Designed miniproteins, single chains, continued (3). Designs and how they scored, part 30

Each design is a single chain, and the fold is of that chain. pLDDT is the mean over its residues in the fold that is shown.

## One batch from the design tools (miniprotein)

Design m9077
Fold by ESMFold2-Fast:
Structure m9077 (fold): chain A 75 residues (1-75)
Amino acid sequence: MVEELVRGVEAAIAEVEKTKNLNLAKDIGYAVASALRRAGLEELAEEVQKAIDNAKTVNEYIEALRRVLEKLREL
């Protein structure tokens, strides 16, 4: 289950990197946060939500998603 979440977050980051669209990136972030919450990873879901609320650039948002991905890999 964690490995599937890791692959999902990696795919989300890759899509954001290709599109470079902040609004699309945030929409993808809502899906990622929902998946993390369903898995019982509320703290990581909250970090994604903070990125959605506070990120002003695509790069800032990608950095936040990569941080969540690294923490997810530690599980």
Scores: mean pLDDT 80

Design m9078
Fold by ESMFold2-Fast:
Structure m9078 (fold): chain A 66 residues (1-66)
Amino acid sequence: TLREAAELFRKAAEYLEQGNVDEAKEYAIRAGDLLGLTPGQAEELANALIEHGPKAARFVADVLEA
C-alpha cells in the first residue's frame, strides 16, 4: 500500500541520517517494489534519494501519504 511504501521511505531517511547507506538503499528499493516499480526503476529512485539525502526520502513519503 502507499502507506507501507511511505513507512519504508521514512526508514530509508532514518538510515541515511545514521550514515547507513546500504540499509537506506535496501529500504528505498523495497518501497519502490511496493509501488510496482521495476528493479531498475527502484534502484534509480534509491540512488537519487541517497544523492539528495534524508529530506528527499521524507518528501517522497509525505507525497505518498497525501
Scores: mean pLDDT 85

Design m9079
Fold by ESMFold2-Fast:
Structure m9079 (fold): chain A 107 residues (1-107)
Amino acid sequence: SKRDEYLERIRELVEKIIKAVNDPSLTDEQKAEEIMKLLDEISRIVREAFKDGVLTLEDALEIHRLLFEVRDAVEKNIKDPELREKVLAAIGEVSRLVTEAAQRLLA
């Protein structure tokens, strides 16, 4: 179903983020660039799923859990504090988007 497809796409993008953030061959700048790109893709998928009417409250909670895992990995693996803060801010923007979508589902 469309719902299963968008959740799987988000999980795959999160796995790519975790792989990039843990890659010892990448600089902090390269990690930040790749993570920011993947977060933008997640935002596009969330917006698409909301427009298609397939996003559920359960799905929003699952996406929040995945974003928390991304936050933890970024905190531990990006050494540069300025780049770390920039990436954490981007994660916060995606989290806000998911929360806004979930709020519209409740009322």
Scores: mean pLDDT 86

Design m9080
Fold by ESMFold2-Fast:
Structure m9080 (fold): chain A 60 residues (1-60)
Amino acid sequence: MHTFKVTMKSAEKAQAAAEAVRRAHPDVEVTVDGNVVTLRSNGSLSRAIGAALLAIGEGV
């Protein structure tokens, strides 16, 4: 199982990132705790991480 944590600048950005990952990668477990988004999967997280970063404007 792969686990990745991303700390966002706000809870609103964390929710936006979580929703983007859930829409694009429903196989990834997404949990939000305040401004921290935790991604878990038995597969690769690279694409899910990219989706989260794009949602908050960090990936452009």
Scores: mean pLDDT 74

Design m9081
Fold by ESMFold2-Fast:
Structure m9081 (fold): chain A 81 residues (1-81)
Amino acid sequence: APPAPDLALTPAAQAHLDRAFESVRAGNLEEAVQHLLEAIRELRKAYGKEAADAFLDHLVATAEGPLREAVERARKEYEKL
């Protein structure tokens, strides 16, 4: 697995990640995907593309169960940008 990025989450990115995890627990994959995308965009804005890409790779490697589906959908949508 890729190493965890030594990256502090911004308050905006953390808020979106928290909401994404809540949406996964509620069974709302579409809302979870949108919050994951916003978290990645906030990290890209704060730290640049390479740091945001590394964080997304870490989520893909570590996500399990329904969260993995949300993360994979978010990755596909992010790759279209």
Scores: mean pLDDT 80

Design m9082
Fold by ESMFold2-Fast:
Structure m9082 (fold): chain A 101 residues (1-101)
Amino acid sequence: SSMREKVLKEASESVKLLKDAVDSVSDKNQANKEKYKTPEQQLEATVQQIQDAARRGKEASSPAQHPQIDADLQQSLKQAEASRARRAALAAAEAAARAAA
């Protein structure tokens, strides 16, 4: 069990990369905006990139760390979806207000 501390460090790094990927891909990926025409397609691309990051995290971790990575994946996916939905709702409300004026 001498590997325990190294495994925990690798799992922690994987989780951090996953969280960073959610923020980066959700807001900054201009290539996804160019490649995908609809907000729905952009969200699907973001979700796939987040899932890919989680798979890489699991490859860098022991099976014992997988539940924590899975929990962070679920939280990150919900956070990305909620953020996009809030931005879309705000933009729609602003457009409606301008049309009513």
Scores: mean pLDDT 65

Design m9083
Fold by ESMFold2-Fast:
Structure m9083 (fold): chain A 81 residues (1-81)
Amino acid sequence: SAAQRAAAREHTQRAAIQIANGADPREVAQRLVEELKATGYPDALARAAAVFRTLAAQYRAAGDDELAARFEEAAAILEAA
């Protein structure tokens, strides 16, 4: 549903902000897995992982290898869940 999609996007965006602000990407990703499963939105984990892969590529292109690696770690956890 549109409501499930909106909830999944909101959780993913909040998690991205937390990672960008220095939160542990592993802890944020583990919490995001639980939040996304609770939405019931189809493929929510795969969709969030794709968002984080895109952010990682953008930060790497901008020369921020540390932030890129943090988003890559978070994406890997979402993909493994």
Scores: mean pLDDT 90

Design m9085
Fold by ESMFold2-Fast:
Structure m9085 (fold): chain A 58 residues (1-58)
Amino acid sequence: SKAEETGAKVRELAREGRYEEAARLAAEAGFFATPGGAGALRDKSVEEAAEALRRSRR
């Protein structure tokens, strides 16, 4: 699905150390505020995006 594809991109950017880009992509996709969508991706893309956002603020 499109949500899963976007989640994979967020994870890949975070893996490459591009935390700002990963956080921006996740925010644009609504991972932090989308009911249902976050639930479907909570084990990977949402947690990875939240971690990337946390690291970008340090």
Scores: mean pLDDT 61

Design m9086
Fold by ESMFold2-Fast:
Structure m9086 (fold): chain A 50 residues (1-50)
Amino acid sequence: SPIDEARERVRQAAAEYREALASGDPEKLQTAFRRLVEAAEEYLRLVEAA
């Protein structure tokens, strides 16, 4: 379902964010955080619309 797909995108983005934290690279961290926020916002939109 679209909601399940969005949830998996959030899980993937969270994993990438944790890797960015471990990298010590502020540019990677900023990019990963932005992607995580975007994935979470999309997930919330789908859940609220259902």
Scores: mean pLDDT 86

Design m9087
Fold by ESMFold2-Fast:
Structure m9087 (fold): chain A 71 residues (1-71)
Amino acid sequence: SELSRRAEELLREAREELKRGNAEKALELAQKAGVLAAIAGDRELVREAQEIAEEARKLAEEQGDLDLANQ
């Protein structure tokens, strides 16, 4: 579906932001992807989005951004 393709694109962008050390951007993109994946009924993409969001929160905690890490 178009929603699943958009979610996949957002997750690719989120992974790139994680590699760049941008936890806030990665979390935002992963959360948006998770919403689209859920609407599309794509359980695999929902799990992937949750995993990337968790990685972004851990990165935020490592960077001392506890407010972002608790989102």
Scores: mean pLDDT 87

Design m9088
Fold by ESMFold2-Fast:
Structure m9088 (fold): chain A 92 residues (1-92)
Amino acid sequence: SKALVEELTAFLEELAQRGAKVEASVEGGEVTVEISGLNVRELTALALTLIGFGLDGLEVKLEIKGDTITARIGGLTPEQAEELVERLNAAS
């Protein structure tokens, strides 16, 4: 839903504003967000939050590698994908 996309966008934007290393890109309506430099506690909390968005109905795929989470977010309109990437890059 539009509301879930906005909630996820605001959540990720807040992480970037708090100094998390967040990189976002878009390809074909799928947004890839990479969040790095996380300790084990931060990694666990973030993974659980992103899983929650998936359970609420967003198309979210997670990959964890070391101190980095990569989230791939599908099912977005081109406008939603562009807005998400622009807001995260502006917050970084």
Scores: mean pLDDT 83

Design m9089
Fold by ESMFold2-Fast:
Structure m9089 (fold): chain A 67 residues (1-67)
Amino acid sequence: VLDENARISERLKAAYDEGVAEGKAAGLTPEQIVALANEKIREEAKRLSKELGVPVPGATLSAPEAA
């Protein structure tokens, strides 16, 4: 059961690292790099939630319920 959570965490970390590397290669500012990395994490978390059919705790968007 922890294996799936470990995979989710690993993929989110990979998304973050990829965003940082991509932003740095593009010559972005630290603030822009962090923003890009955060967007990558949000997209990956949302995709994983849909792909696995379960909510990804602490990795989904902070506004899943607003109504």
Scores: mean pLDDT 70

Design m9090
Fold by ESMFold2-Fast:
Structure m9090 (fold): chain A 55 residues (1-55)
Amino acid sequence: MSEEYEKAKKELEKQIDELRTQIAALRAVDPSAGPPAPKTIDILTPQEIAEIARK
Protein backbone atom coordinates (compact mmCIF):
# COMPACT_ATOMS: atom_id res chain seq x y z
CA MET A 1 0.00 0.00 0.00
CA SER A 2 2.54 2.61 1.09
CA GLU A 3 4.92 1.56 -1.67
CA GLU A 4 2.46 2.56 -4.40
CA TYR A 5 1.81 5.85 -2.65
CA GLU A 6 5.53 6.49 -2.19
CA LYS A 7 6.24 5.61 -5.82
CA ALA A 8 3.56 8.00 -7.04
CA LYS A 9 4.76 10.70 -4.67
CA LYS A 10 8.37 10.38 -5.84
CA GLU A 11 7.29 10.35 -9.47
CA LEU A 12 5.24 13.50 -8.98
CA GLU A 13 8.09 15.20 -7.14
CA LYS A 14 10.45 14.24 -9.95
CA GLN A 15 8.07 15.61 -12.58
CA ILE A 16 7.52 18.80 -10.58
CA ASP A 17 11.29 19.24 -10.22
CA GLU A 18 11.78 18.65 -13.94
CA LEU A 19 9.08 21.17 -14.82
CA ARG A 20 10.57 23.72 -12.43
CA THR A 21 14.00 23.11 -13.93
CA GLN A 22 12.61 23.53 -17.45
CA ILE A 23 10.87 26.77 -16.47
CA ALA A 24 14.07 28.05 -14.85
CA ALA A 25 16.07 27.05 -17.93
CA LEU A 26 13.63 28.83 -20.23
CA ARG A 27 13.84 31.96 -18.11
CA ALA A 28 17.63 31.73 -17.99
CA VAL A 29 17.75 31.42 -21.79
CA ASP A 30 15.85 34.71 -22.08
CA PRO A 31 18.63 36.82 -23.66
CA SER A 32 17.23 40.08 -22.32
CA ALA A 33 17.48 38.87 -18.71
CA GLY A 34 21.24 38.49 -18.29
CA PRO A 35 23.55 38.92 -21.26
CA PRO A 36 27.16 39.87 -20.41
CA ALA A 37 27.10 42.60 -23.06
CA PRO A 38 25.73 45.54 -21.00
CA LYS A 39 28.65 45.78 -18.58
CA THR A 40 29.02 49.55 -18.74
CA ILE A 41 25.39 50.47 -19.34
CA ASP A 42 22.38 49.39 -17.29
CA ILE A 43 19.44 51.54 -18.25
CA LEU A 44 16.72 48.91 -17.90
CA THR A 45 15.68 47.43 -14.59
CA PRO A 46 15.25 43.64 -14.29
CA GLN A 47 11.48 44.15 -14.26
CA GLU A 48 11.57 46.18 -17.47
CA ILE A 49 13.84 43.63 -19.13
CA ALA A 50 11.45 40.85 -18.12
CA GLU A 51 8.48 42.76 -19.55
CA ILE A 52 10.28 43.33 -22.85
CA ALA A 53 11.13 39.62 -22.98
CA ARG A 54 7.46 38.79 -22.38
CA LYS A 55 6.45 40.79 -25.44
Scores: mean pLDDT 63

Design m9091
Fold by ESMFold2-Fast:
Structure m9091 (fold): chain A 68 residues (1-68)
Amino acid sequence: SLSTEELIEKMKKAAEEGVKAANSIKDPAAKQRALDLIRRLVEHEARKLGLSEEQRRELMEYVEELIK
């Protein structure tokens, strides 16, 4: 099993890859839908895996920085 820290790092890397893929989408509407999906999936997975409020907040702030 992964430690909580290793799990957060793996989720950050998955989000980086997802945002990079979304940023290659030419259609602006499709890109926005892909970015929204990434946000929802990361939030859902963090809750499912039992991350604390502080850990979820840090992870989502990281995702938002990737999207900016």
Scores: mean pLDDT 86

Design m9092
Fold by ESMFold2-Fast:
Structure m9092 (fold): chain A 65 residues (1-65)
Amino acid sequence: DKELALKKLSMTEEEQVRLEIEKLLKEGKLTKEEAEELLKLVDEGEDPSKVLEKINEIQARLEEE
């Protein structure tokens, strides 16, 4: 979807990571506890790329099993 792609390009990395966490939580791909931990890291000023790396690690473990 072009509209969603353009929105992601205009957002900060922090905003993109927050939306990804919320999306995965709504889809049941993250537990509430995992989502809260990841959002806390973003709120504490952790590098968004590091938070995204943690999300990808969690997702990879779920998809490979």
Scores: mean pLDDT 72

Design m9093
Fold by ESMFold2-Fast:
Structure m9093 (fold): chain A 55 residues (1-55)
Amino acid sequence: MSAEELRRAAEADRRAAEELREEAEKSSGREAVVLQTAADILEAGAEFLDRLAKE
């Protein structure tokens, strides 16, 4: 994988995380918690991909 591909994948994951957070704000209870957790996982994955791209 190229550094460019890793950066684009990280950007896509951050975009997906933002969409999930917006959906979580419109949801309530357990559904909101699940969406927020999924967004946190995507952000962590994006951070890992960015680190690989910078190496």
Scores: mean pLDDT 82

Design m9094
Fold by ESMFold2-Fast:
Structure m9094 (fold): chain A 80 residues (1-80)
Amino acid sequence: EVERLRAELERALAEFEAALAAGDLEAAREAARRAAELLGRLVELLVAEGREEEARALAQEVLDRVRAAVAAAGVEEALA
């Protein structure tokens, strides 16, 4: 389950990054919503398994990637 959710999260993040690069804010918002749902489920599973450090590292990785993509696209305010 964790491995599957991680793969789905990576896909959603890639879609988000591609949409922002293309200036497609509607697609970016939809991809971000899916990524947030997947991240929440994955963090919950990792915490339940006692893997809190991995959950924290994953959340930080996702936040860093989102911030980098938003900054590169010049739409930082849209995610404030």
Scores: mean pLDDT 80

Design m9095
Fold by ESMFold2-Fast:
Structure m9095 (fold): chain A 65 residues (1-65)
Amino acid sequence: DKEEKLKSYEKALEAFEKELEKVDVDTGKLLIQVAKASFKRLVKDEEILNFALKRLDEIEAKLEE
């Protein structure tokens, strides 16, 4: 079910965002770039990929506060 997969990705990205609060901004940005590259390579569902990439962009923007 696509909705269940989206919820799983949302929860995983929220956990990832919380872990990024524990590292410096430069390390956080590198981890986001690694996550984006991995998702682009491994996530085959376009809707899930677009959701994940948008969330990572939002997390990256918040790191620069």
Scores: mean pLDDT 83

Design m9096
Fold by ESMFold2-Fast:
Structure m9096 (fold): chain A 74 residues (1-74)
Amino acid sequence: EGRARALMALGRQYLKKGDLETAKKYFEEAVKVAEEENSDLLPHAYRLLADVYEAMGETEKADEYRKKAEEIRK
C-alpha cells in the first residue's frame, strides 16, 4: 500500500510539471502494485491513470480506466 501511494505521489508531481509521459509511467506502476497487493488504493490509481490519458488526448483509454475504478467501488 505504501509503495502504490508513493508512486501516485510521484506521478502527480510530474503531471503538475507537464511531464505527462513520466506521470503515466508512475501511475501505470502504481496500478500494477495496487493490483498485486489487492490494495484499496486501486480505484484511485485507475483515476489518476485516466486523468493522465485524458490530458494526453487518449479519451477512450481515460474512459476505460474510469469505468474500472467505478467497478471496484461497489
Scores: mean pLDDT 81

Design m9097
Fold by ESMFold2-Fast:
Structure m9097 (fold): chain A 83 residues (1-83)
Amino acid sequence: GKAEEAIELAKEALRLSMEALRKSKTIDDINRAIGLMLRSIGLILDIETLLKQGKLTDEIAEKYLEEAKKLVEEAKEELKKLK
C-alpha cells in the first residue's frame, strides 16, 4: 500500500544520502547529507509510529508518499552535485 511504498522510498533516500555522505568533500556537503539522512529516518519513524497506533489514514499515507518521493529526488540531486 501507500505506507509501505513511502517507507521503501524513505529507505532509498536514506541509502542515497549515506552515499552522498561517503562522497562528501566539504563540511557543507557533510551537513547536507546528514540533513537528508535525518529527514529520511524521521519519515520512516513517523510512518511506523502511526501504523502501530492505527492512526495512518489513506490521506496521511498519501502525504508521506509524496514527501518520500521528494526526499529521493533531493538525495539524487545532492549525489549528482558530488559527481
Scores: mean pLDDT 87

Design m9098
Fold by ESMFold2-Fast:
Structure m9098 (fold): chain A 67 residues (1-67)
Amino acid sequence: ADAETLAEAARALIESGMPPRAAGQLVGRSLRESGASEEAARAAADGIAKAKTPEEAQRVVREAALR
């Protein structure tokens, strides 16, 4: 999946009320399955776990994908 698709998925998961840590684990796993570096996947998972809004979760995935 493209980084933008996963960023939108992260936003949707947080918006649906999924706990940020669980959303971070799911998106991090999807990034690894899609061939992202382990560093990028870990950064996305950790950042999503700390996100307070869906918009922050989306931004974190976009920023991690640029690593």
Scores: mean pLDDT 81

Design m9099
Fold by ESMFold2-Fast:
Structure m9099 (fold): chain A 61 residues (1-61)
Amino acid sequence: SHLAKGNEAFAAGNYEEAAAHYRKALAEDPKNVEALTNLVKALAALGRGEEAVALWREFQA
């Protein structure tokens, strides 16, 4: 699954690849809290914290 691939990339420190897989997981299941939470963490690690905050707020709306 994309979630599993994202988690593997995240564990390896490959945050760009992890973010791409988590976005695909969310496209398939928009209620996947694990994919969203880990996408936010990956974006923050990439210095894209503003995008991470925007995603988190949109998901909780």
Scores: mean pLDDT 81

Design m9100
Fold by ESMFold2-Fast:
Structure m9100 (fold): chain A 84 residues (1-84)
Amino acid sequence: MEIEALIRLAEVLREAARAAGDEELAREAERALEEIRKSSDPEEAARILEPVFRRLLELLASDPELRAEATARLRALAEEVEAE
């Protein structure tokens, strides 16, 4: 389930970016998600996702309220993944 885990992570990053109000970052996450879905290589998928993840971390580091909201969304998605 390596690719599926990366797909779920990309979905989380997209939702976290939307929660932060960064529509461009959300679009980058959506693009990464589409590329990951086309990839059969988890290493390539991880490389596609890394720049989006870095930008989200930088955004969250600058705003504690957005960080709390993104953390709540990440927790909710982790619960959905475990329910599968």
Scores: mean pLDDT 72

Design m9101
Fold by ESMFold2-Fast:
Structure m9101 (fold): chain A 62 residues (1-62)
Amino acid sequence: MSRDEEVERLTKEIEEAKKNNDQAKIDEILSRIHQLYLEDNNLTPEQRERIKKAEEERRKKL
């Protein structure tokens, strides 16, 4: 299954879990979605900032 299809499927499953008030399943699905976003190199703003700082420090050493 493609990553986009997996994200869409997980999104539908989380909506079903919300209808059933299954908080444990919601938490599990959200964790999986976050993992997929990290694998896609869809970095959070904080992670992007860390990378920029590392690049700036590397540039200073040159």
Scores: mean pLDDT 67

Design m9102
Fold by ESMFold2-Fast:
Structure m9102 (fold): chain A 90 residues (1-90)
Amino acid sequence: PVRGELSKEEALAQLDAWLARALALAASLPDPEISAAARGYAEAAARAARLLIEDENDPKKRAEAEKLLKEAEELGKRLLELEKAARAAA
């Protein structure tokens, strides 16, 4: 690897650690709808990142990652809507 590049093994280990923390945080959220959306967002984002870490130049993996990123974007929009509704209800 070039100096300063994160190895694939290190990148995957960091991704796994991030996903574990993100899922734990989602599970700790008091609103079950926000919790479920946060979990889905984390899982979709992590899966997309994993595909790109494995081989960013593989067009099939890139296409799968793009689909997962779109799913994560939709879930992110839902999270913002749920947060807005929760603030309005408070």
Scores: mean pLDDT 79

Design m9103
Fold by ESMFold2-Fast:
Structure m9103 (fold): chain A 63 residues (1-63)
Amino acid sequence: SDLEKGKKLLEQGKKADKQGNYREASKLYSKASEYFEKAGDLEGAKKAKELSQQSLDKDLQQR
C-alpha cells in the first residue's frame, strides 16, 4: 500500500540521516511525504516534509 511505501521510505531516510547522508535523507523523506499524501495520511506527509527540510538544512550546514 501507499502507506507502507511511505513508512519504508521514512525508515530509509532516517538511516541516511544517521549516516550523515543528508541530501539522500531529504530525497527519501520527500518521497515518503508523497506516499503519505496518496494514502490520506496528511499528518504523516507534513512530518516527512519537515524532516526533508531539516535534512536539507543540515546538508547546507556541512558546506
Scores: mean pLDDT 85

Design m9104
Fold by ESMFold2-Fast:
Structure m9104 (fold): chain A 56 residues (1-56)
Amino acid sequence: MNEVELIVRLAERDTKDLELSEEQRELLEKMKQAKNAAEAVELARQFGRLLKEQGL
């Protein structure tokens, strides 16, 4: 599994049972479509920030 795929799968696994907002779901979709590791990391950071703001 490459780094992008690993980042996406960890985010999906850890949040699959959580009720995600539309914005969080959109970021997760963008992470799945990331072309490179740098883009995936940046999107994952934004995703994590939104989770913290929601109290997750």
Scores: mean pLDDT 74

Design m9105
Fold by ESMFold2-Fast:
Structure m9105 (fold): chain A 57 residues (1-57)
Amino acid sequence: SKEELIEELFKYFKEMKEKNKPYDLELSEKFKNKIEKLNLSPEEIKEIIEKIGEYAG
């Protein structure tokens, strides 16, 4: 579901920050494809970006 994907993305970026590895182009492309398939609304995309920004810094 959309909620499951958003939670998975949030968990992924949180774990990457904790491991001091905030970048992974291959995984980022994989999640981007999943996001595109789910046809998320601008609000849902904004929520994901905000969560990523919180943990990517």
Scores: mean pLDDT 65

Design m9106
Fold by ESMFold2-Fast:
Structure m9106 (fold): chain A 117 residues (1-117)
Amino acid sequence: MGAARALEAAAEALRRAGDERGAEAFRAVAEGLRNGDVEKGVEEARKIAEGEPHAEGAVEAARLIVEGRPHEALGAAGDGARAAIEAAPDDAAVQARANAIVEAVGEGVRVLEAERA
């Protein structure tokens, strides 16, 4: 239950930041978890995020939230964001989306930790 709520919190943070595609991807993982098929949710999230430079780190972070590994989820999001920014250093839109993913995963991790306490 806590992991699904954490993924929904991350999705809401992304929607507020203007990343509708990122929000949809995190909701797909949450829906997969609720339906008992996390792998299907992760696969659907990868398809939604296809072509985005930060997608691999974001999808990995979502899977780590499902596994109850919040510190590693933050690391995966940060690594993906750094790789995306380094690949497109002059693309302000890529940089903004990469940073929004890190903040959204951080919000999800806070929710996960609060519900586990």
Scores: mean pLDDT 80

Design m9107
Fold by ESMFold2-Fast:
Structure m9107 (fold): chain A 60 residues (1-60)
Amino acid sequence: SEAKELGKEAAELFEKLNELVRKAVKKGSMSKDEVETMLKLAKEYSEVARKGYELGRAKL
């Protein structure tokens, strides 16, 4: 059930990333802090999603 928890974390990260992107689009540009936060969230999302996929396959 580690894959289940990773799925929840991926969903939460995706939600935060989507909110940040919406704010950036409305402002017409991103600040340095917003860019760094977006890259961090995108990287974490990618890692969690990848790890969850591999874990689900490898554990069974």
Scores: mean pLDDT 76

Design m9108
Fold by ESMFold2-Fast:
Structure m9108 (fold): chain A 70 residues (1-70)
Amino acid sequence: RPLTEEEVEAIQKELKEKKAEIDRQGDTDVANARELAKKDPSKRPLISEAVARHVGRLLRAIGDALDKAF
C-alpha cells in the first residue's frame, strides 16, 4: 500500500490547509475568551475550553490525514 508521491503531497497539502484554518479559528477563539476573562474573571474557564477545542480539532485533522495515508 505505498501511496504515490502525488497522493502523499495531496494529503500533506490538505492537512496543512486544515491546520492553518484550525489555528486561525483557535487563535480567534482564545483571543475572544481572554477579552471576556479580562472583563469578568468568572469567564476564565472559557480560555481553557477554547484551547481544548483547538487541540481537539487538530487531533481530528491529524487522525483523518493518517487514515488517508495509512
Scores: mean pLDDT 80

Design m9109
Fold by ESMFold2-Fast:
Structure m9109 (fold): chain A 92 residues (1-92)
Amino acid sequence: MNLSSLDPNSAEYHYNLGLELEREGKLEEAKEYFEKAIELDPNYAEAYYNLGLVLYRLEKYEEAIEYFEKALELDPNYEEAKRFLEYVKKKL
């Protein structure tokens, strides 16, 4: 991943930093970067989805469901968000 090619003020830059932090298990920091990505681009379906994944890992299941539903509202064909939403709902 080459972050140096991205504008530090872009939603994509913050999203990519969030992904890196999530890979490292730094879930609270990853959450902050995904929230920043959404702040910069409120239509960023991937950022909503990954924020949902982080919230799920933080055991905030109801909040995770809300963000997966937001991702699907923005992109109804987001198969990963749909599958994970069904998985989380089935576990509750």
Scores: mean pLDDT 83

Design m9110
Fold by ESMFold2-Fast:
Structure m9110 (fold): chain A 80 residues (1-80)
Amino acid sequence: SLVEKAVEAIKNGDLEKALEYLAQAFAESKDPKLQEGIRAAIRAVQALLDGKKDEAREYAQKTYELGLKEIADAIFKLIE
């Protein structure tokens, strides 16, 4: 799935590819809760690209709370 591809991209540090997969997953989803989670993940990855580790951590926590645990865990690993 696109979400699984995004997780692999994050684990590999390919944040630009992660954003592409997350944007596609957002566009293809009709579930508002899943869309909210993907949006939080996009913001977390964007914060990492901008070197804003505290913002990335906050958005990763939101991503986790919205049920996208694997994405959040991958982002937390990059912040450490």
Scores: mean pLDDT 87

Design m9111
Fold by ESMFold2-Fast:
Structure m9111 (fold): chain A 104 residues (1-104)
Amino acid sequence: SVDEKLAEIEARIKELEAQGKSPVEIIQELLDFTLKAIDEMEDPDEAKELGLRTLQLAVAIAEKYGHPLAPELRAALQRFADTGASVEEMKALLEELRERVKAA
């Protein structure tokens, strides 16, 4: 379920923060986890919800740490929220963000 995946993501964020991981490393782990989870989900609406909630968490982390990627992540979240995007379009957006975060 989305709620179970979100609880796992939130627990992982706390673990990574406790380990002293950078905001970039935390966001990369979140995006990787979500891309894998979406491939395992049979319901496209649940897959989209997980993607949206993960982007919200990534924005919150970037803003919390004052990271320069925060405006770019907010723009991606807005694009995702504004589109009737397919799961494939959402995956493409998350993959693009993962490459941008990796380059930062």
Scores: mean pLDDT 79

Design m9112
Fold by ESMFold2-Fast:
Structure m9112 (fold): chain A 79 residues (1-79)
Amino acid sequence: SLEDIEKKIEDYIKKIEEVVNSMKPGERMTLEELLEKAGIDLKELARITKSIQVFLDILEKKYNIKYEIKDGKIYVYRK
């Protein structure tokens, strides 16, 4: 359900918090690299793809992490 997906996204946010807090202003990486550094497997990425936009919105609002899509990849960066 949507509620289960939202709860899982919140759990993922907590897991990536260490990685995003270590990012320097202007540092950029792919969403895949961010999740890998947080110990989140590609299988877990597939589970969150249905709510990827909600995930990216949370990153922007809580951590000031912006995103852009180039060449079929999602890049994240701290402004």
Scores: mean pLDDT 72

Design m9113
Fold by ESMFold2-Fast:
Formats: structure tokens, sequence, C-alpha cells
Structure m9113 (fold): chain A 76 residues (1-76)
């Protein structure tokens, strides 16, 4: 399904964001966060309300938070 393809893209972007943070490349990490936020907006705008949509939106939010939390920890 289209949601499964988006989920796979979220996983790839999250991995790239986390690796960027680990390297101290905060500019690249912010870019990947923005791509995740853009995907969240796309899903909200183009997908009917469903349990799968809600789970995907939560997964995207959790992925963004994971990158932001790691960035904050490394910046300290």
Amino acid sequence: SGLELVKKEVEELTKKGLEAVKKGDFESAEKEIKKLEDLKNLVESNTPESKERDELLQFIENSIKKIEDLKKKIEE
C-alpha cells in the first residue's frame, strides 16, 4: 500500500537523520527532520482518516522526536 511505502521512506530518513547527528552534521539532520515533517503533512492532506494513518502519523512524530532528542543530547 501507499502507507507502507511512506513508512519505509520514514525509516530511511530517520536513519539518515540519526547518522547525521552522530557525525555532528546538524545541518543534514535538520534537513532530514524537515523531510519527515513534509511527509507528515502529505499523509495528513492526502490520506483518509484510518487506524493505519494514525499509526503512521505517530510513527513520523516519534521518528522526528528521536532525531531531535539525540541532537539535544549531543549538543549538551
Scores: mean pLDDT 85

